# Designed miniproteins, single chains, continued (4), part 74

Each design is a single chain, and the fold is of that chain. pLDDT is the mean over its residues in the fold that is shown.

## One batch from the design tools (miniprotein)

Design m14556
Fold by ESMFold2-Fast:
Structure m14556 (fold): chain A 85 residues (1-85)
Amino acid sequence: AIEELERIRRELEELLKKALELMKQATDKSKMLQYIGLALSIIGAILDVERLIERLRRGEISGAEAVAEARRLLERVRRQLEELE
Protein backbone atom coordinates (compact mmCIF):
# COMPACT_ATOMS: atom_id res chain seq x y z
CA ALA A 1 0.00 0.00 0.00
CA ILE A 2 2.71 2.54 0.97
CA GLU A 3 4.82 1.39 -2.02
CA GLU A 4 1.84 2.00 -4.36
CA LEU A 5 1.29 5.49 -2.87
CA GLU A 6 5.00 6.32 -3.31
CA ARG A 7 4.74 5.17 -6.95
CA ILE A 8 1.66 7.38 -7.54
CA ARG A 9 3.51 10.33 -5.92
CA ARG A 10 6.44 9.79 -8.34
CA GLU A 11 4.02 9.65 -11.31
CA LEU A 12 2.48 12.96 -10.15
CA GLU A 13 5.98 14.48 -9.88
CA GLU A 14 6.70 13.45 -13.50
CA LEU A 15 3.37 14.96 -14.62
CA LEU A 16 4.29 18.20 -12.79
CA LYS A 17 7.64 18.26 -14.62
CA LYS A 18 5.80 17.80 -17.95
CA ALA A 19 3.27 20.55 -17.13
CA LEU A 20 6.09 22.98 -16.30
CA GLU A 21 7.89 22.19 -19.59
CA LEU A 22 4.64 22.72 -21.54
CA MET A 23 4.16 26.03 -19.70
CA LYS A 24 7.66 27.17 -20.81
CA GLN A 25 6.86 26.20 -24.43
CA ALA A 26 3.38 27.81 -24.50
CA THR A 27 2.91 30.27 -27.39
CA ASP A 28 0.16 32.38 -25.80
CA LYS A 29 -0.69 33.75 -22.34
CA SER A 30 -4.02 31.90 -22.02
CA LYS A 31 -2.36 28.50 -22.58
CA MET A 32 0.49 29.44 -20.22
CA LEU A 33 -2.02 30.33 -17.46
CA GLN A 34 -3.82 27.00 -18.01
CA TYR A 35 -0.54 25.11 -17.49
CA ILE A 36 0.21 27.19 -14.37
CA GLY A 37 -3.23 26.19 -13.03
CA LEU A 38 -2.53 22.54 -13.87
CA ALA A 39 0.88 22.70 -12.12
CA LEU A 40 -0.76 24.10 -8.95
CA SER A 41 -3.42 21.34 -9.11
CA ILE A 42 -0.67 18.69 -9.39
CA ILE A 43 1.25 20.20 -6.43
CA GLY A 44 -1.97 19.96 -4.39
CA ALA A 45 -2.42 16.31 -5.43
CA ILE A 46 1.20 15.51 -4.43
CA LEU A 47 0.61 17.05 -0.98
CA ASP A 48 -2.66 15.08 -0.61
CA VAL A 49 -0.82 11.81 -1.44
CA GLU A 50 1.89 12.71 1.13
CA ARG A 51 -0.89 13.14 3.73
CA LEU A 52 -2.39 9.77 2.75
CA ILE A 53 1.04 8.10 3.21
CA GLU A 54 1.39 9.70 6.67
CA ARG A 55 -2.16 8.69 7.69
CA LEU A 56 -1.50 5.13 6.49
CA ARG A 57 1.78 4.97 8.49
CA ARG A 58 -0.15 6.09 11.60
CA GLY A 59 -2.89 3.48 11.03
CA GLU A 60 -5.53 6.23 10.58
CA ILE A 61 -6.68 4.97 7.16
CA SER A 62 -6.84 1.58 5.42
CA GLY A 63 -4.39 0.73 2.63
CA ALA A 64 -7.26 0.10 0.20
CA GLU A 65 -8.90 3.47 0.96
CA ALA A 66 -5.59 5.36 0.69
CA VAL A 67 -4.67 3.73 -2.65
CA ALA A 68 -8.18 4.34 -4.06
CA GLU A 69 -8.00 8.05 -3.15
CA ALA A 70 -4.46 8.43 -4.54
CA ARG A 71 -5.48 6.75 -7.84
CA ARG A 72 -8.46 9.13 -8.08
CA LEU A 73 -6.11 12.13 -7.67
CA LEU A 74 -3.72 10.76 -10.33
CA GLU A 75 -6.58 10.07 -12.79
CA ARG A 76 -7.96 13.61 -12.29
CA VAL A 77 -4.54 15.11 -13.09
CA ARG A 78 -4.08 12.86 -16.15
CA ARG A 79 -7.46 13.98 -17.54
CA GLN A 80 -6.64 17.67 -16.95
CA LEU A 81 -3.30 17.31 -18.76
CA GLU A 82 -4.90 15.46 -21.73
CA GLU A 83 -7.47 18.27 -22.15
CA LEU A 84 -4.63 20.81 -22.50
CA GLU A 85 -2.53 18.79 -25.01
Scores: mean pLDDT 85

Design m14557
Fold by ESMFold2-Fast:
Structure m14557 (fold): chain A 66 residues (1-66)
Amino acid sequence: MKEELKEKAKNEIDRLREIAEQYGLTELGDRLIAHAESLLKQGKYEEAVELARRAIDIIERIAKSR
């Protein structure tokens, strides 16, 4: 169970990085990734997944407004 959540968190963080690079919002992406990776290192996998998903939504909304 914990390993599955950890893998899910890693995958969402990787997706966040890819989307930030795709839209040229790497500075914002790096800050959000650093926070998500901090949660991952603390074993807060569910919070890391939630943060990464919300970060993706924020980046997509910013990209759509341009």
Scores: mean pLDDT 82

Design m14558
Fold by ESMFold2-Fast:
Parts: C-alpha cells; sequence; structure tokens
Structure m14558 (fold): chain A 104 residues (1-104)
C-alpha cells in the first residue's frame, strides 16, 4: 500500500508597511541564497514570521523522486516592495513561488 499523499504547505509572508516589507525581502533573498536545503529555507522562513497553513494533498514527482510542495505566498505589501526595489515590474511580479522538500 502507498503512503497517503503529503499535504501541501502554504507559507504566507506579509508586512504591515512598505519599509518592513523591503527588510523582509532582503532577508528572504539571503535565506534563499544561503540555505543548505529547501527544508532549511522553510525553517528560516518560519523564524522570519511566515504563517504556515496546510492546504490539501499536493505532491510532485521530479526525476523519479517525490516531493512535498511548499508554496510561499507573497502578500500585497511584499509584492509592492519588490516593484519599488526594482526586483520585478508590476506586470511580471509573481504572488508565489514553490519549494520542493524531499518526501522520505
Amino acid sequence: PAPPPAPRVVLTLEAPSLEEAQALLRRLAEILATSPSPAAAVERLLELGARAEVEGPAEEELDGRRYQVVVVRLGDTVRAAMVESGWASAATVRDSFELLVPVP
């Protein structure tokens, strides 16, 4: 029998002000650049104050391995800070990105 599918985890990252969102974006970039694994990145995002929510079962298979999908959602203020900082244009800024954590 196959194990049940791992639930999709959603992390929401938002700030009450544009200045705080800019600080969050710098820390987010550092976490993504310096974390040794996707699992370590998830832990550091939770330390940063990201809200975790379980949303349905979602698994992806890549190169014959199964992964738990962790979606990082960016709040409106964080997306506005990305545009203000020149990281993205308003037409191209994404509201989320995915981290793939290996399922044992």
Scores: mean pLDDT 68

Design m14559
Fold by ESMFold2-Fast:
Structure m14559 (fold): chain A 89 residues (1-89)
Amino acid sequence: MEARREEYRRMLEELRAARAKGLELIPQTKANSSAPDAEVEAYIALQLEGYDRLEELLREAIEEGLPMEEFLERVRELEKELREKWAAV
């Protein structure tokens, strides 16, 4: 149980670092995109939502000691939901 929780804590630290880097790169992402600003902003909003929801899922996995296979299933469901949400934009 503890070794699994330690792995989730590592993943959470990595996720937080990736989110922070993503926020830092927002001006560059907008400058480098050929898409309209509104579309780029919608994409960034979805990325941030994805980070926030994955953080919640990792926190739950740490608290509950969720099996890795079950955690990965929830991640796949989240990715599918976010892809469908982006396709609707």
Scores: mean pLDDT 78

Design m14560
Fold by ESMFold2-Fast:
Structure m14560 (fold): chain A 103 residues (1-103)
Amino acid sequence: SMKELEEAIRRIKELAEEIIRRAEELLADPSLSEEQKAALERAKALAEAIITVAELLEAGKISPEEARETIIGLAEGILESARVAGDEEIARLAEEIREIARR
């Protein structure tokens, strides 16, 4: 239903914003390796891309099918970035986005 789609979009945006906040907090750590820093910056950029895709869907500029496929791919990228960064919370948030998008 339209209401279920609107709720899914809202929740995906909330989770992506939480990933951005988490990545920014972790990036303040001066002990991070360059690999971990690059992974966190990538996770942030991919989460920002998810918000952009969600907003394009809300504006009717892309199909729900195209948005779903794109968000799943971006979330999978965040999962890999979380693995490299060693952050289970970013991985958990990205997995939740992927689960919602698959519905």
Scores: mean pLDDT 90

Design m14561
Fold by ESMFold2-Fast:
Structure m14561 (fold): chain A 65 residues (1-65)
Amino acid sequence: NPDKELMEKYMSNVKTDDELILALGKVFGKEDDAKKAIEFRKNATPYSNDKNTIEYGKYMSKVLS
């Protein structure tokens, strides 16, 4: 389980989705996975079968596990 104090520390100044993803990566000790999620998210389309959307989901799953 993530440390609540670390969550509050890293989440308090989040303004963008990328900052949110990076903050979650720092809280869970998955910063590299969070950076990869951000990279794929920037190249993703709104369509459900986009390869970048699938890769984004995989790395977000790693960040949140």
Scores: mean pLDDT 72

Design m14562
Fold by ESMFold2-Fast:
Structure m14562 (fold): chain A 134 residues (1-134)
Amino acid sequence: SKKVGQALKNISVLSNILEKELKLNVNDYFNNKDIKKAGSAINLAITGLLNNNKDLAETGLKEAVKYVEPLLNSSNPKEQAQALTLLFLIAELYNALGKKNLAIESLQKAKKVAEKLKATNTVKYIDEKIKNLS
């Protein structure tokens, strides 16, 4: 799907901005159990979108949010940055589903984490995405 491809492109852009601002690798998340589970749930959502199965896609995104939410309050800034990146992708995929209000909610949560991390350019990028959806 063109919308899935755009979501993956947008997350690549966000990850590059965030990595440069925080001087860390946000793609090195293989060791965290909840990040792995969130990734698997996102893959389920992508599968749903590619097969026009909206219920499967929404189920995957709800499960991904469940695993991401605790990491937003992690004492580890790298885990917060990784959770922010996943939450942004969840928002892009909610938008691909036409769930605009859930996309905006997820972007607002991601923006708050970026603000805590003092990732100023990441905050601006997320804010532009929110404005384009409003």
Scores: mean pLDDT 85

Design m14563
Fold by ESMFold2-Fast:
Structure m14563 (fold): chain A 113 residues (1-113)
Amino acid sequence: MLTPEEQALVDRALAVVPEKYRDIFEKLVELLKQLTPEQRQAGLGLLGAIANAFDALREGTSPEAIERARQAVDVAEQLLAELKKMGAPKEFINLMEELLDGVRAEIERAEAA
């Protein structure tokens, strides 16, 4: 089970994730419970970075908001690479890549607006 601190981080992240990505996010949270403690910490950091990207885009489509979202994506990509190195399950990696592709698509839409 997640600790109260880990659950609070997940709850805060879910509050900023768009409805269309919630199913993938919730599946990732369930898979977090199956990870090693080290993989789980990296996975939580990755979900937090993705949440930060969505939160930045909620502030608007300014160049500064888009830059913050891109910086959060860069952090997420680094954490995903570490999770792959740690031998995290392929299902978790694949769903994380799908969610991260979704974030990039939202950034591209914000840049076009």
Scores: mean pLDDT 82

Design m14564
Fold by ESMFold2-Fast:
Structure m14564 (fold): chain A 92 residues (1-92)
Amino acid sequence: SRSDVISWVASQLRLIGLQEALRLGQLSPEEALAQITQVITDMAREFGIPSSLRDQLIALAKQLVAAPPSQQDQIAQQFNQQLNQAADLVLS
């Protein structure tokens, strides 16, 4: 539904904000991972994301927070591509 799309977009914007806070050094890697994992877990519960895709998103979040700056943008792009794939699956 349209309401589900709005709720998804709000959660995705939260994830983007957490990624930016990590990039700017406003969150530690541990704090960023904990909050990103919580958002993904909540989205999986609310929208019915399959456990395999949820686990892939969490794995990419772990890679992102552990990555050197030179690799963070590429991993963030992969994470956002997986989020878009999840959206296509659960919002269609």
Scores: mean pLDDT 87

Design m14565
Fold by ESMFold2-Fast:
Structure m14565 (fold): chain A 88 residues (1-88)
Amino acid sequence: GREAAEEGAREAVEAAKLAERAESAAKKTGHAIRAVGAGLQAGLESEDKEAAEEAARRIEEAARELEDELAKLAALGAARAARGAAER
């Protein structure tokens, strides 16, 4: 009885940590999408080559952060699928 309750408590803690990481990744992804949008708008409104180049750099940085967060989410999904397949 007690061992099953302790295992359930550990699984709940691990699930909560994974949910917190997924929520953090989703928030970072949202920020990256907004940064890309802001960079695009700045680039479209710019008549200055330097401002356009800076906007391009901001877009590239935001895109890299978005790729990293999506890769983390994909890895978490794959890990959960592998554990599910190992159970039954």
Scores: mean pLDDT 65

Design m14566
Fold by ESMFold2-Fast:
Order: C-alpha cells, then sequence, then structure tokens
Structure m14566 (fold): chain A 82 residues (1-82)
C-alpha cells in the first residue's frame, strides 16, 4: 500500500540521518552531528504520526520531500567542512 511504502521511505530517511550524524561526529563536526540527530528524531515522529493516523499519506509524502532536501543540504555541509 502507499502507507507501507511511505513508512519504508521514512525508515530509510531515519537511517540516512543516523549515518550523517555518525559521519559528522567522526569528522569532529559535533554541531552538524546534533542537527542530523534532530532531523532523525523529527523523521521518526513523522513516521509515528503516519502509523497512528495523525497525518495523511499525502502530508507524509510532502514531509518526506522536505526532509530529503534538509538531509541533502546537511550532507553538503558535512562534506564541505570535512
Amino acid sequence: SEKERLILQLKMLESYARWLAEQARANGQDDLAAEAEKLRDEVSKIRNDLLEGKITPEEARKKIEEYVEKLRALQAQVDAAA
């Protein structure tokens, strides 16, 4: 279903944010690591809200697009400051 697909995408974004936090921390970029952990927690909340029916699949899809862009921007900062 669409909902199951979105849940998997959100789980992948959580994993990506966790990986970014680990990369930033390994580089001594503690502020960027903290931002990555914050984004991971926010994505986790979106996934829980979708699972509990607090947001619609359409709202979840828009949030996924938003957090993909935020995580890509954060990765660019991690890469540039490494």
Scores: mean pLDDT 89

Design m14567
Fold by ESMFold2-Fast:
Structure m14567 (fold): chain A 66 residues (1-66)
Amino acid sequence: SMEVDPSPAYDRLRETDPDLYQQLGDAVAAARSGQELADVLRQFAAQVEDPEVRATLLRLADVAAS
């Protein structure tokens, strides 16, 4: 029931991996369902080196899949 704020994770990813950040943004914008969004977020979480960003993307994926 609590909203997950992705802003700090996105800011961190933009700083550490701007190419991956842009690809994630494009893929999120193209997602057409909660399940597709969850799959995108999980795919990108596997490629993220920052553990805090990865954890946030996985939490967002769980919310999107619900």
Scores: mean pLDDT 80

Design m14568
Fold by ESMFold2-Fast:
Structure m14568 (fold): chain A 65 residues (1-65)
Amino acid sequence: MNEERIRELEERIKEIEEQAKEDLKIVKEIKENEPDHDEMSEKIAEQGKALAEKQAYLSKIDQLR
């Protein structure tokens, strides 16, 4: 059965979502205090990668269903 594998992928998606929310909070703080800060661009790039990874896991779960 694929239930165990789906659970593992769902847990990874949850971790990515939690990290993405934390990163968004940091980006907002940087924008308020230092709008031209280079770290903001790095955080945005990291979020983009996390969203792509989440999408890959969602597609994998869909295939396993």
Scores: mean pLDDT 73

Design m14569
Fold by ESMFold2-Fast:
Structure m14569 (fold): chain A 93 residues (1-93)
Amino acid sequence: MEREIVEEAVKKLEEALKAGVSDEELNKLLKEIAEKVKGVSPLLKLELYVRLAELFGPTPEERRTIEEFEAKLAQGEEAVREWLREQEAELLA
């Protein structure tokens, strides 16, 4: 269920960007997404963050975080969970 919320959020934002909606409409959609993902697990929130960064074009800092995430994901979910614990204050707070 939580994954479906993330997938739906990414899909709606991607469609809005492709449709060329105004910054005002985009900000409204982002606020609606933030409300819907309040109860989502930290891992899925990070996945959402990575996908949003890819859609908007990641900064050098965001690209580094994405690369670290993908490297840990390749090592398995346990490695990602340990990495998230270390990054919790920086990425999720």
Scores: mean pLDDT 68

Design m14570
Fold by ESMFold2-Fast:
Structure m14570 (fold): chain A 65 residues (1-65)
Amino acid sequence: MPLKYQEALASLGLDPSLPFTSGESLPDLITYLAAKPNPSDEELRALPTRTGVALDALLAALRAR
């Protein structure tokens, strides 16, 4: 599971060394971002997730790019 997270971050042009968080919906969100790298922040926040911590970290990294 962590390797797929790091690979998805690299595919998005993000730092693959960012720590993996144990969010239950995180793999689905990362798969979505890898397939559609230009989603809006509103679209990302509308996705049903069980944790906001991982989403906030991904949004911060995407905005830094």
Scores: mean pLDDT 54

Design m14571
Fold by ESMFold2-Fast:
Order: structure tokens, then C-alpha cells, then sequence
Structure m14571 (fold): chain A 93 residues (1-93)
């Protein structure tokens, strides 16, 4: 339900703040993936478009942060993939 979706969004925001302080590209990508999974779970738990949009915007921001510190092509491509998936989901709202 909505309350559980909001709790997942709050958890995603906390992980995004952790990611912003991360210097290891692999750990940043792992955090971005976890944030994306939390966003998808939040979307499944509610039909509230505002909460769904907020979750996906956090996931997109996390992917972009992971991309910013990525210095390896493989890690960069995975971060780009996460960003594109989040954008696709946002366009489907």
C-alpha cells in the first residue's frame, strides 16, 4: 500500500545521500542498483503517480551519480542502462 511505498522511497533517498558521498565506482553502481530495485518495488505497491514519479526520479538521479564517478567503460554502460530504464518507466507514467 501507499505507506509501504513511501517508506521505500524514504529508504531510496537515504541510499542516494550515501551514494553522493561514495568515491568507489563499483560501490556507487551497487547503491544505484539497490535504489532502482527499491523504486520498482514502490511502484508495485501504489497507484499514486506522485509517489511513483518521485521513486523513479530518485533512481534516475542515483544512476547519473554512479555514471559521474565511473572511470570504467563496463561500469559506465551499466549506469547508463539504469538511467535509461528509469527514464522509460517515467515516460510510461
Amino acid sequence: GLARAQALVARARALLEQLRRERDPRRALALAREIYDLALEAIRLTDDKAVQREALEIALEAAMEALRISEDRELALEAIGLALRAIGELLDL
Scores: mean pLDDT 89

Design m14572
Fold by ESMFold2-Fast:
Parts: C-alpha cells; structure tokens; sequence
Structure m14572 (fold): chain A 73 residues (1-73)
C-alpha cells in the first residue's frame, strides 16, 4: 500500500465513522470494519518507506479505533 493509499483509507474510515454516528451503519458492522482497518494500519507501521508524519497519523488512528471499540464493547 502506498502512503497516498493509506491517507485515502484514513479519510474513508472517517466518513464510515460519521455514517455510524448518523445511524446509517450498525454497531456490529462498524466494529467489524474498525477491527479490519486497525489490522491494515498495524501492518503498514512496518513499512520503512512511510514518512514520520504518516506514521504518527497511523498511530493516532489506531489509538482512536481502540478507544471506539472499547466504548462499544
């Protein structure tokens, strides 16, 4: 996955989260998607070609996802 692909996926997840907050997406579907996305982000942290800024954004997003899952479960 390229750095641009990762940033696009971060934006897509934010849109998906808004869909959940507005009741368009079920809690079960949201948790499943959040867990899947977290696994993708954790794998990308092993990519040495990522900028420090992108790595920081990925780490911040993983933390946000963990907090959301904890609150919903």
Amino acid sequence: MTEEDILSQLEAFETFKKGYENGAISKEDFIEKAKEFKKILEAELKNPNLSPETKAKIQAEIKKIDNIIEKLE
Scores: mean pLDDT 78

Design m14573
Fold by ESMFold2-Fast:
Structure m14573 (fold): chain A 68 residues (1-68)
Amino acid sequence: SMEEKVEETLEKLRELAEEMRAAGVPEAQIRLFVTAQTDELIAYLESQGALELAEKVRRERERLLAEI
């Protein structure tokens, strides 16, 4: 389902952010990357009328950014 793919995408994004941090990428660059990726996902979901999933991505972005 679209919901399952969104959840998988967010989990992969979290893992990638952790790998970037471990590789010494500056926190500001990791934040920009996470923001850009989630903005693209939100825009796509809104274009498909998946407004509840778009809101879920916004909430999960706050959590991801807090962990950086």
Scores: mean pLDDT 88

Design m14574
Fold by ESMFold2-Fast:
Structure m14574 (fold): chain A 84 residues (1-84)
Amino acid sequence: DVFKPLSAEEVRELIREALKKMLEKSKDGTITADEAYEIAREVAKEKGLSDEEAKMFADYLLARLDPDGKTITKEQIEAELERV
């Protein structure tokens, strides 16, 4: 498991919260990979993860969103929410 201090359910809740915040930022239908990374990192830190663990979570979630460039679409975020 990538996150030993968190249960699978806690990881899913963390993913859902990050993706919801990304949707709120995707008013134009996209967000940048940098914006998505910062949102994921902030959500993890709010839940008590260390800076290093928050970075790992952000890297993991960005990989799951399958960024083929510098932008992530609203459709990609919604599809990932459906899988959680």
Scores: mean pLDDT 77

Design m14575
Fold by ESMFold2-Fast:
Structure m14575 (fold): chain A 78 residues (1-78)
Amino acid sequence: SSSQQQLIANMQKQASRLEQQLREAVAAGDQLAVEMTVGVAQVYLSVMKLTGKKQGLDEQIIQQQVAEIEQRLAKIVA
């Protein structure tokens, strides 16, 4: 639905902000900042799962969105 599409778009917007923070930490060569940002991102992904479920997103869609974000974050630190 349009409402579910807006929710997914908002989740992706927040994920993009985390990706930018992680890229900045990597670019700075600050290993502690990288590890802290990864930790914050993992907590955020847990919050996304809960929020998506509360808002009526299908569990498969939630898991797919989270997996895609996890893969993007992993690529930044590789």
Scores: mean pLDDT 82

Design m14576
Fold by ESMFold2-Fast:
Structure m14576 (fold): chain A 64 residues (1-64)
Amino acid sequence: SSMEQQRQRQALEDQLAGAERLIAAIEAGVPLYVHGREASAEQRERLKAALQAVRDQAQAQLAA
């Protein structure tokens, strides 16, 4: 395997782990800040949905 393939796989694994960690934090009610202000419930829901999409894409790429 090329070093490029190894770097790409590591990036996908890091992306997956990061998305899962942030989703868990949102679900646990950890405060999030956007532009120095605490995120609204709507902002938290949108961020969670975006992170779920990132997680699903990373999982699909790693399974290929």
Scores: mean pLDDT 84

Design m14577
Fold by ESMFold2-Fast:
Structure m14577 (fold): chain A 107 residues (1-107)
Amino acid sequence: SEEDALLEALHKQLDKDGDGVISLEEFEEFLDEVIEKLNPKTEEEKKRLEAIKGESILRAKESDKDKDGKLDLEELREWIEQLSRRSREAIAKTNPAFAALVALLDA
């Protein structure tokens, strides 16, 4: 499906070492890239994005059902579904595959 293809594309983007799973370290690196691309200029904007990063990491840990510290495709889908609107909007602005996937989930 288109949704599965986009989810696989996003998973491959986050899976920097190509081992087929996303580590929490790779996930944090992805969120750091999101923050850098958003280029926050005020202390208030920086604090807001740090809060979004923290919440996103917490949701990733909650989506890790087997608690191995790694996210597979199903766990990545659940992570996206559990994200707050503000977190989805922030990530979608910097990642086209994520934006397309969120649009399909909101349809």
Scores: mean pLDDT 80

Design m14578
Fold by ESMFold2-Fast:
Structure m14578 (fold): chain A 77 residues (1-77)
Amino acid sequence: SVEEEIRKEFEELDKKMQELIDNGMTKEQAEAVFEEHEARIRELMAKVKDPKLQEAVESLLEFYREQLEKAIEFLEK
């Protein structure tokens, strides 16, 4: 299902972000990984007809973006 595909994309994003954090990520690497996964998730979201699921996915994307921005700010200090 599209919901399962979206879930797998978030799982892959989590795994990749953890690997980058463990290995010392750059701002460019972190942003590139996030943008790549956001693009795939948004393409999948275009197939979603449930507005509540769309809102949930948008909220999750915003949450991960905020966490990424905080991590980048911490590393730049």
Scores: mean pLDDT 78

Design m14579
Fold by ESMFold2-Fast:
Structure m14579 (fold): chain A 82 residues (1-82)
Amino acid sequence: APTTVVARVTARPGQGAAAEAAIRALLAATPGVLDYLVNRVSPTELGVAARLADLAAAEALVEGIRALPEVESLEATVLVAP
């Protein structure tokens, strides 16, 4: 089922722009990403919303973002369409 991820990402100090670039690159490279939006909320905080083909793609995206060296923390909500 199509799945939506809404995430708040905290970048490491001074790494906001690098984190945004890395997240955008990851979204473009992740199989199953249908559409996405990335917004800079503050110098270190980003909002990410993505539509994915399925839950497995959503889990892979969340793990990928969490693993980025520019990312300090991630709060993510995963919503599965009925």
Scores: mean pLDDT 85

Design m14580
Fold by ESMFold2-Fast:
Structure m14580 (fold): chain A 90 residues (1-90)
Amino acid sequence: SMEAEELIKRLEEIEKRLTEIREQILATTDPAVLAELLAELERLREEVENVVLPGLVELGVLTEEQAEEAKRRLEGLVEQLRALAEEAAK
């Protein structure tokens, strides 16, 4: 469906942006830049957890179990990136 295609495309865009955020966190020591990157990371996490993953489950693209596994993986990645940003700010 068109709606499923849009959600899949958005998930791919978010995955690409998460990779870019990781690279920028590793490359910067500017606390203002780190704060902006962490704020964006939180917005992307909220979008995946509250919009993208629930939408994909409703459309039958993912099972609830697959969505919960994806959510846990994302939460782990976010925690790791926050820790990297905290270390970079030192």
Scores: mean pLDDT 86

Design m14581
Fold by ESMFold2-Fast:
Parts: structure tokens; C-alpha cells; sequence
Structure m14581 (fold): chain A 67 residues (1-67)
């Protein structure tokens, strides 16, 4: 299960992806925080999807992680 801090980071990532998906600075900061919280594999996959502009897939991955 996700920590409350990791959940907050994912909810912020979800908001950025829905409202301003081209905000690379915000995405990079939130992914770095997720890695610091020990979710390196999730952060790496989200970063890969974002770099490929697969925003819908990134959103789906976050929503699945938040269940």
C-alpha cells in the first residue's frame, strides 16, 4: 500500500497531467519526490509514459495505484 505522502504526490501528478501535462518542471519534481519515497519503478514508468506524451496511460497508471 502507498504511504499517505506518496498518495499526495500521485494526486498532485494526476492534477498536473489533467490540467497542464506539458509542465515538465512540475512533473520532474513530483517524480523525484516519488523516487525519494521508494517508488522508483512507478516513477520511472510514469516518466517514460509522460516523455512519450502518453498522458492517458500515465493517468490510468496513477488511478490504478491510488486504488
Amino acid sequence: PLSEEAREVLEQLLKVLKEDPDNGFAIDELLARLRELGHTELADKLGELWSQKKYDEAIKLIEEALK
Scores: mean pLDDT 86

Design m14582
Fold by ESMFold2-Fast:
Structure m14582 (fold): chain A 71 residues (1-71)
Amino acid sequence: SLEELVKKADEAYRAGNFKEAGELYEQAADLSTDPEEKANLYLRAAGAYSKAGDFKKAMESGQKALELIEA
C-alpha cells in the first residue's frame, strides 16, 4: 500500500539508506491520486536523492512536485 511504502521509506531514511528512501518515496508518489500528497512525496524523494548525491533524480522528482503545485 501507499502507506506501507511511506513507512518503509521513512525507515530507510532514518537508517541513512537515502537512495532506497528516494526510490520508495517516488513509488508512493506515483501511487497517490491526491495532488498535494503526490507533490509532498516527490519533494521527500528529491530530498532523499539529494542526500544520496543523486542530483539528477533529485531534480527530476522536484520538477514533478512543482508541476503539481505551480499549475
Scores: mean pLDDT 86

Design m14583
Fold by ESMFold2-Fast:
Structure m14583 (fold): chain A 108 residues (1-108)
Amino acid sequence: KREEYRKRVEELLAAFDEAIARGLLTPEQREAYEALKSGDVERAAEIAIRAGNAVLVRMSAYKAFAEGKTEEAARILRRAYEAGVLTPAQLDALMEELGLTREQVEKA
């Protein structure tokens, strides 16, 4: 399960490398991606939320979860939902995928 999310992050990072090379990312999205690659998941999530990028938010949550930081993953999802970056349906899908309860996300 955690190894699966590590692979998903690696695949998404490869896709973003191509987007960066093509100049398709905003400065904020690029900064979030660079923070994620350096392992600064908290910074990556903060910038992704401000940029309104649900894909970078999802990657940040996956990386936190893969690293065993379950509470951090829950906080990322809660903050993104409160900021309007994740829809209710997207939040519910990510909670189910990561095995997080509503209580864990609300209390994070």
Scores: mean pLDDT 76

Design m14584
Fold by ESMFold2-Fast:
Structure m14584 (fold): chain A 56 residues (1-56)
Amino acid sequence: AQQAYDDAVAQLIAEGRPVASGVDLPDEELENLAKVHGVSVEDIRAGQARLAALLA
């Protein structure tokens, strides 16, 4: 489960999206990524928050 949402966060980064800077993606886009990777939008947001904390 944790590996899946880490992959989802990595997917956002791989698509060239500025995730670590605290930029919010539209909910629709987050839902699409969550469905593709079999995780919840909440899991993706938690992963982004964790990544931001690591980079702080």
Scores: mean pLDDT 62

Design m14585
Fold by ESMFold2-Fast:
Structure m14585 (fold): chain A 90 residues (1-90)
Amino acid sequence: MDLFSILIKEEGKYAGGKPADLEEAKRLAAEVARAGHDVPIVGTDGYVRVVVPAGREEEARQAVELATELGHPVNEKFLEIMREYLKEQE
């Protein structure tokens, strides 16, 4: 199952989560993009704000930063899911 399918299945669990560390979220988003996967940016309200296309590391980092500036930082639960997904995908 791809990362986006996992997020859709679990969307209700992300609302009200704690903000992830900004630098760690930026690093993981860039790694997911570099690995050839689209990066959905999920905030603490549980909503996907943007999906950054695969390969766009700079845009992935910028999207995480902008979400934080707009008051919707990346959810720590989503950050954990990105880490586990990268381990399984090689």
Scores: mean pLDDT 71

Design m14586
Fold by ESMFold2-Fast:
Structure m14586 (fold): chain A 59 residues (1-59)
Amino acid sequence: AELIEELRRAVDELSRVTKEYFELLKKDPSNKEKIDELHQKMKELARRVTELRERLAAA
């Protein structure tokens, strides 16, 4: 189903962004602008994952 594919992609992207976020924190913790950008993107993707899961549960 399309929702399952969208959820998989959203989870994959969230995982990738999360890894980038923690790698950046270890490598360059002074880069606050990029850290904040990745953190906001993580929050956005987490919200999308939650919405897609709710849609699947409601179906």
Scores: mean pLDDT 82

Design m14587
Fold by ESMFold2-Fast:
Structure m14587 (fold): chain A 61 residues (1-61)
Amino acid sequence: MNKKSVEAAKNLSELQKLGNEKGKEVQDVYDKASEVMRTNTADEANEKVKKLYEEAKKKLE
């Protein structure tokens, strides 16, 4: 994988962990991010997944 794909995968993994710890609201964000990873280019997926991860983090802090 290129660096952007690795970063997107890392952010998705962090979202999965938050979903497991914090429940349904973050799990929904993880599901959306997972769909983005499947349906978008690596560049677009990286940007969108990072944004979703940051929003989920802000909502929980």
Scores: mean pLDDT 73

Design m14588
Fold by ESMFold2-Fast:
Structure m14588 (fold): chain A 85 residues (1-85)
Amino acid sequence: MLEEVRKLAEQIVEAVEAGDLKKAEELEEEAAKLAKEAIEKGSPEAPEILKVLIDAGVRIAEILGEDPEEVRAAAEALRAKVDAM
């Protein structure tokens, strides 16, 4: 599952860089589904899966021109929640 999420994260970033936001949204839905399944099953990979998606989200926000300070603060807050799991 972790490797599948890593591949999806890379494809999401590539889709956003290409301006294909519809494809990015479809891939994000699949990645979210896998993350939810990992959490619900108590998978030992769940924290790493969530961190991969947080990293992809930071990259996407940078591509879309979001505020770097706000993006960094949001990512750190999400990582802290994952580390508390």
Scores: mean pLDDT 82

Design m14589
Fold by ESMFold2-Fast:
Structure m14589 (fold): chain A 62 residues (1-62)
Amino acid sequence: NAARFLVSKEEIEEIVKGLKEAKTPAERDAYLFAILVALASGNRELVKEVAKDNPEAKKIVE
């Protein structure tokens, strides 16, 4: 586990699932922020791969 500012593919998938299942704007914003942090932490290719099949997440990474 290279925990510094890196996240696993499974963690990114959990964040994307949380974004899809979010019931309030505050929950959506929290998951959107988590995706941005994952991008900034050097996981851009993993985030783009997971997000390609998820339209909401895809908007953020592109």
Scores: mean pLDDT 69

Design m14590
Fold by ESMFold2-Fast:
Structure m14590 (fold): chain A 96 residues (1-96)
Amino acid sequence: SLDTLKELSKSPDPATRAGALGGLALGYYLQGDSESAEKYIEELEKLVREAEEKGDYEATAEGYLGLSMFYGMLGDYDKMKEYNAKATEARKKAKK
């Protein structure tokens, strides 16, 4: 639910926050609230930049996956594929 995702967006774990922000963006978009969806995507993009700078590949992978799913829903398949590839590479670096 969106209430659960809002709680998770306050997590001290950046990977949990990234997943929650992506979920909030998708959830609000599906409800027709594009303004809230865009706001959460901007927060997610910022989190991914900061995570990459710090070498937090788990948060980076979760964030790129969220961005990939969002752009796929918008029909931007080029960005969807780009972000999905970046998520896969980050996941490999996370050594999971």
Scores: mean pLDDT 86

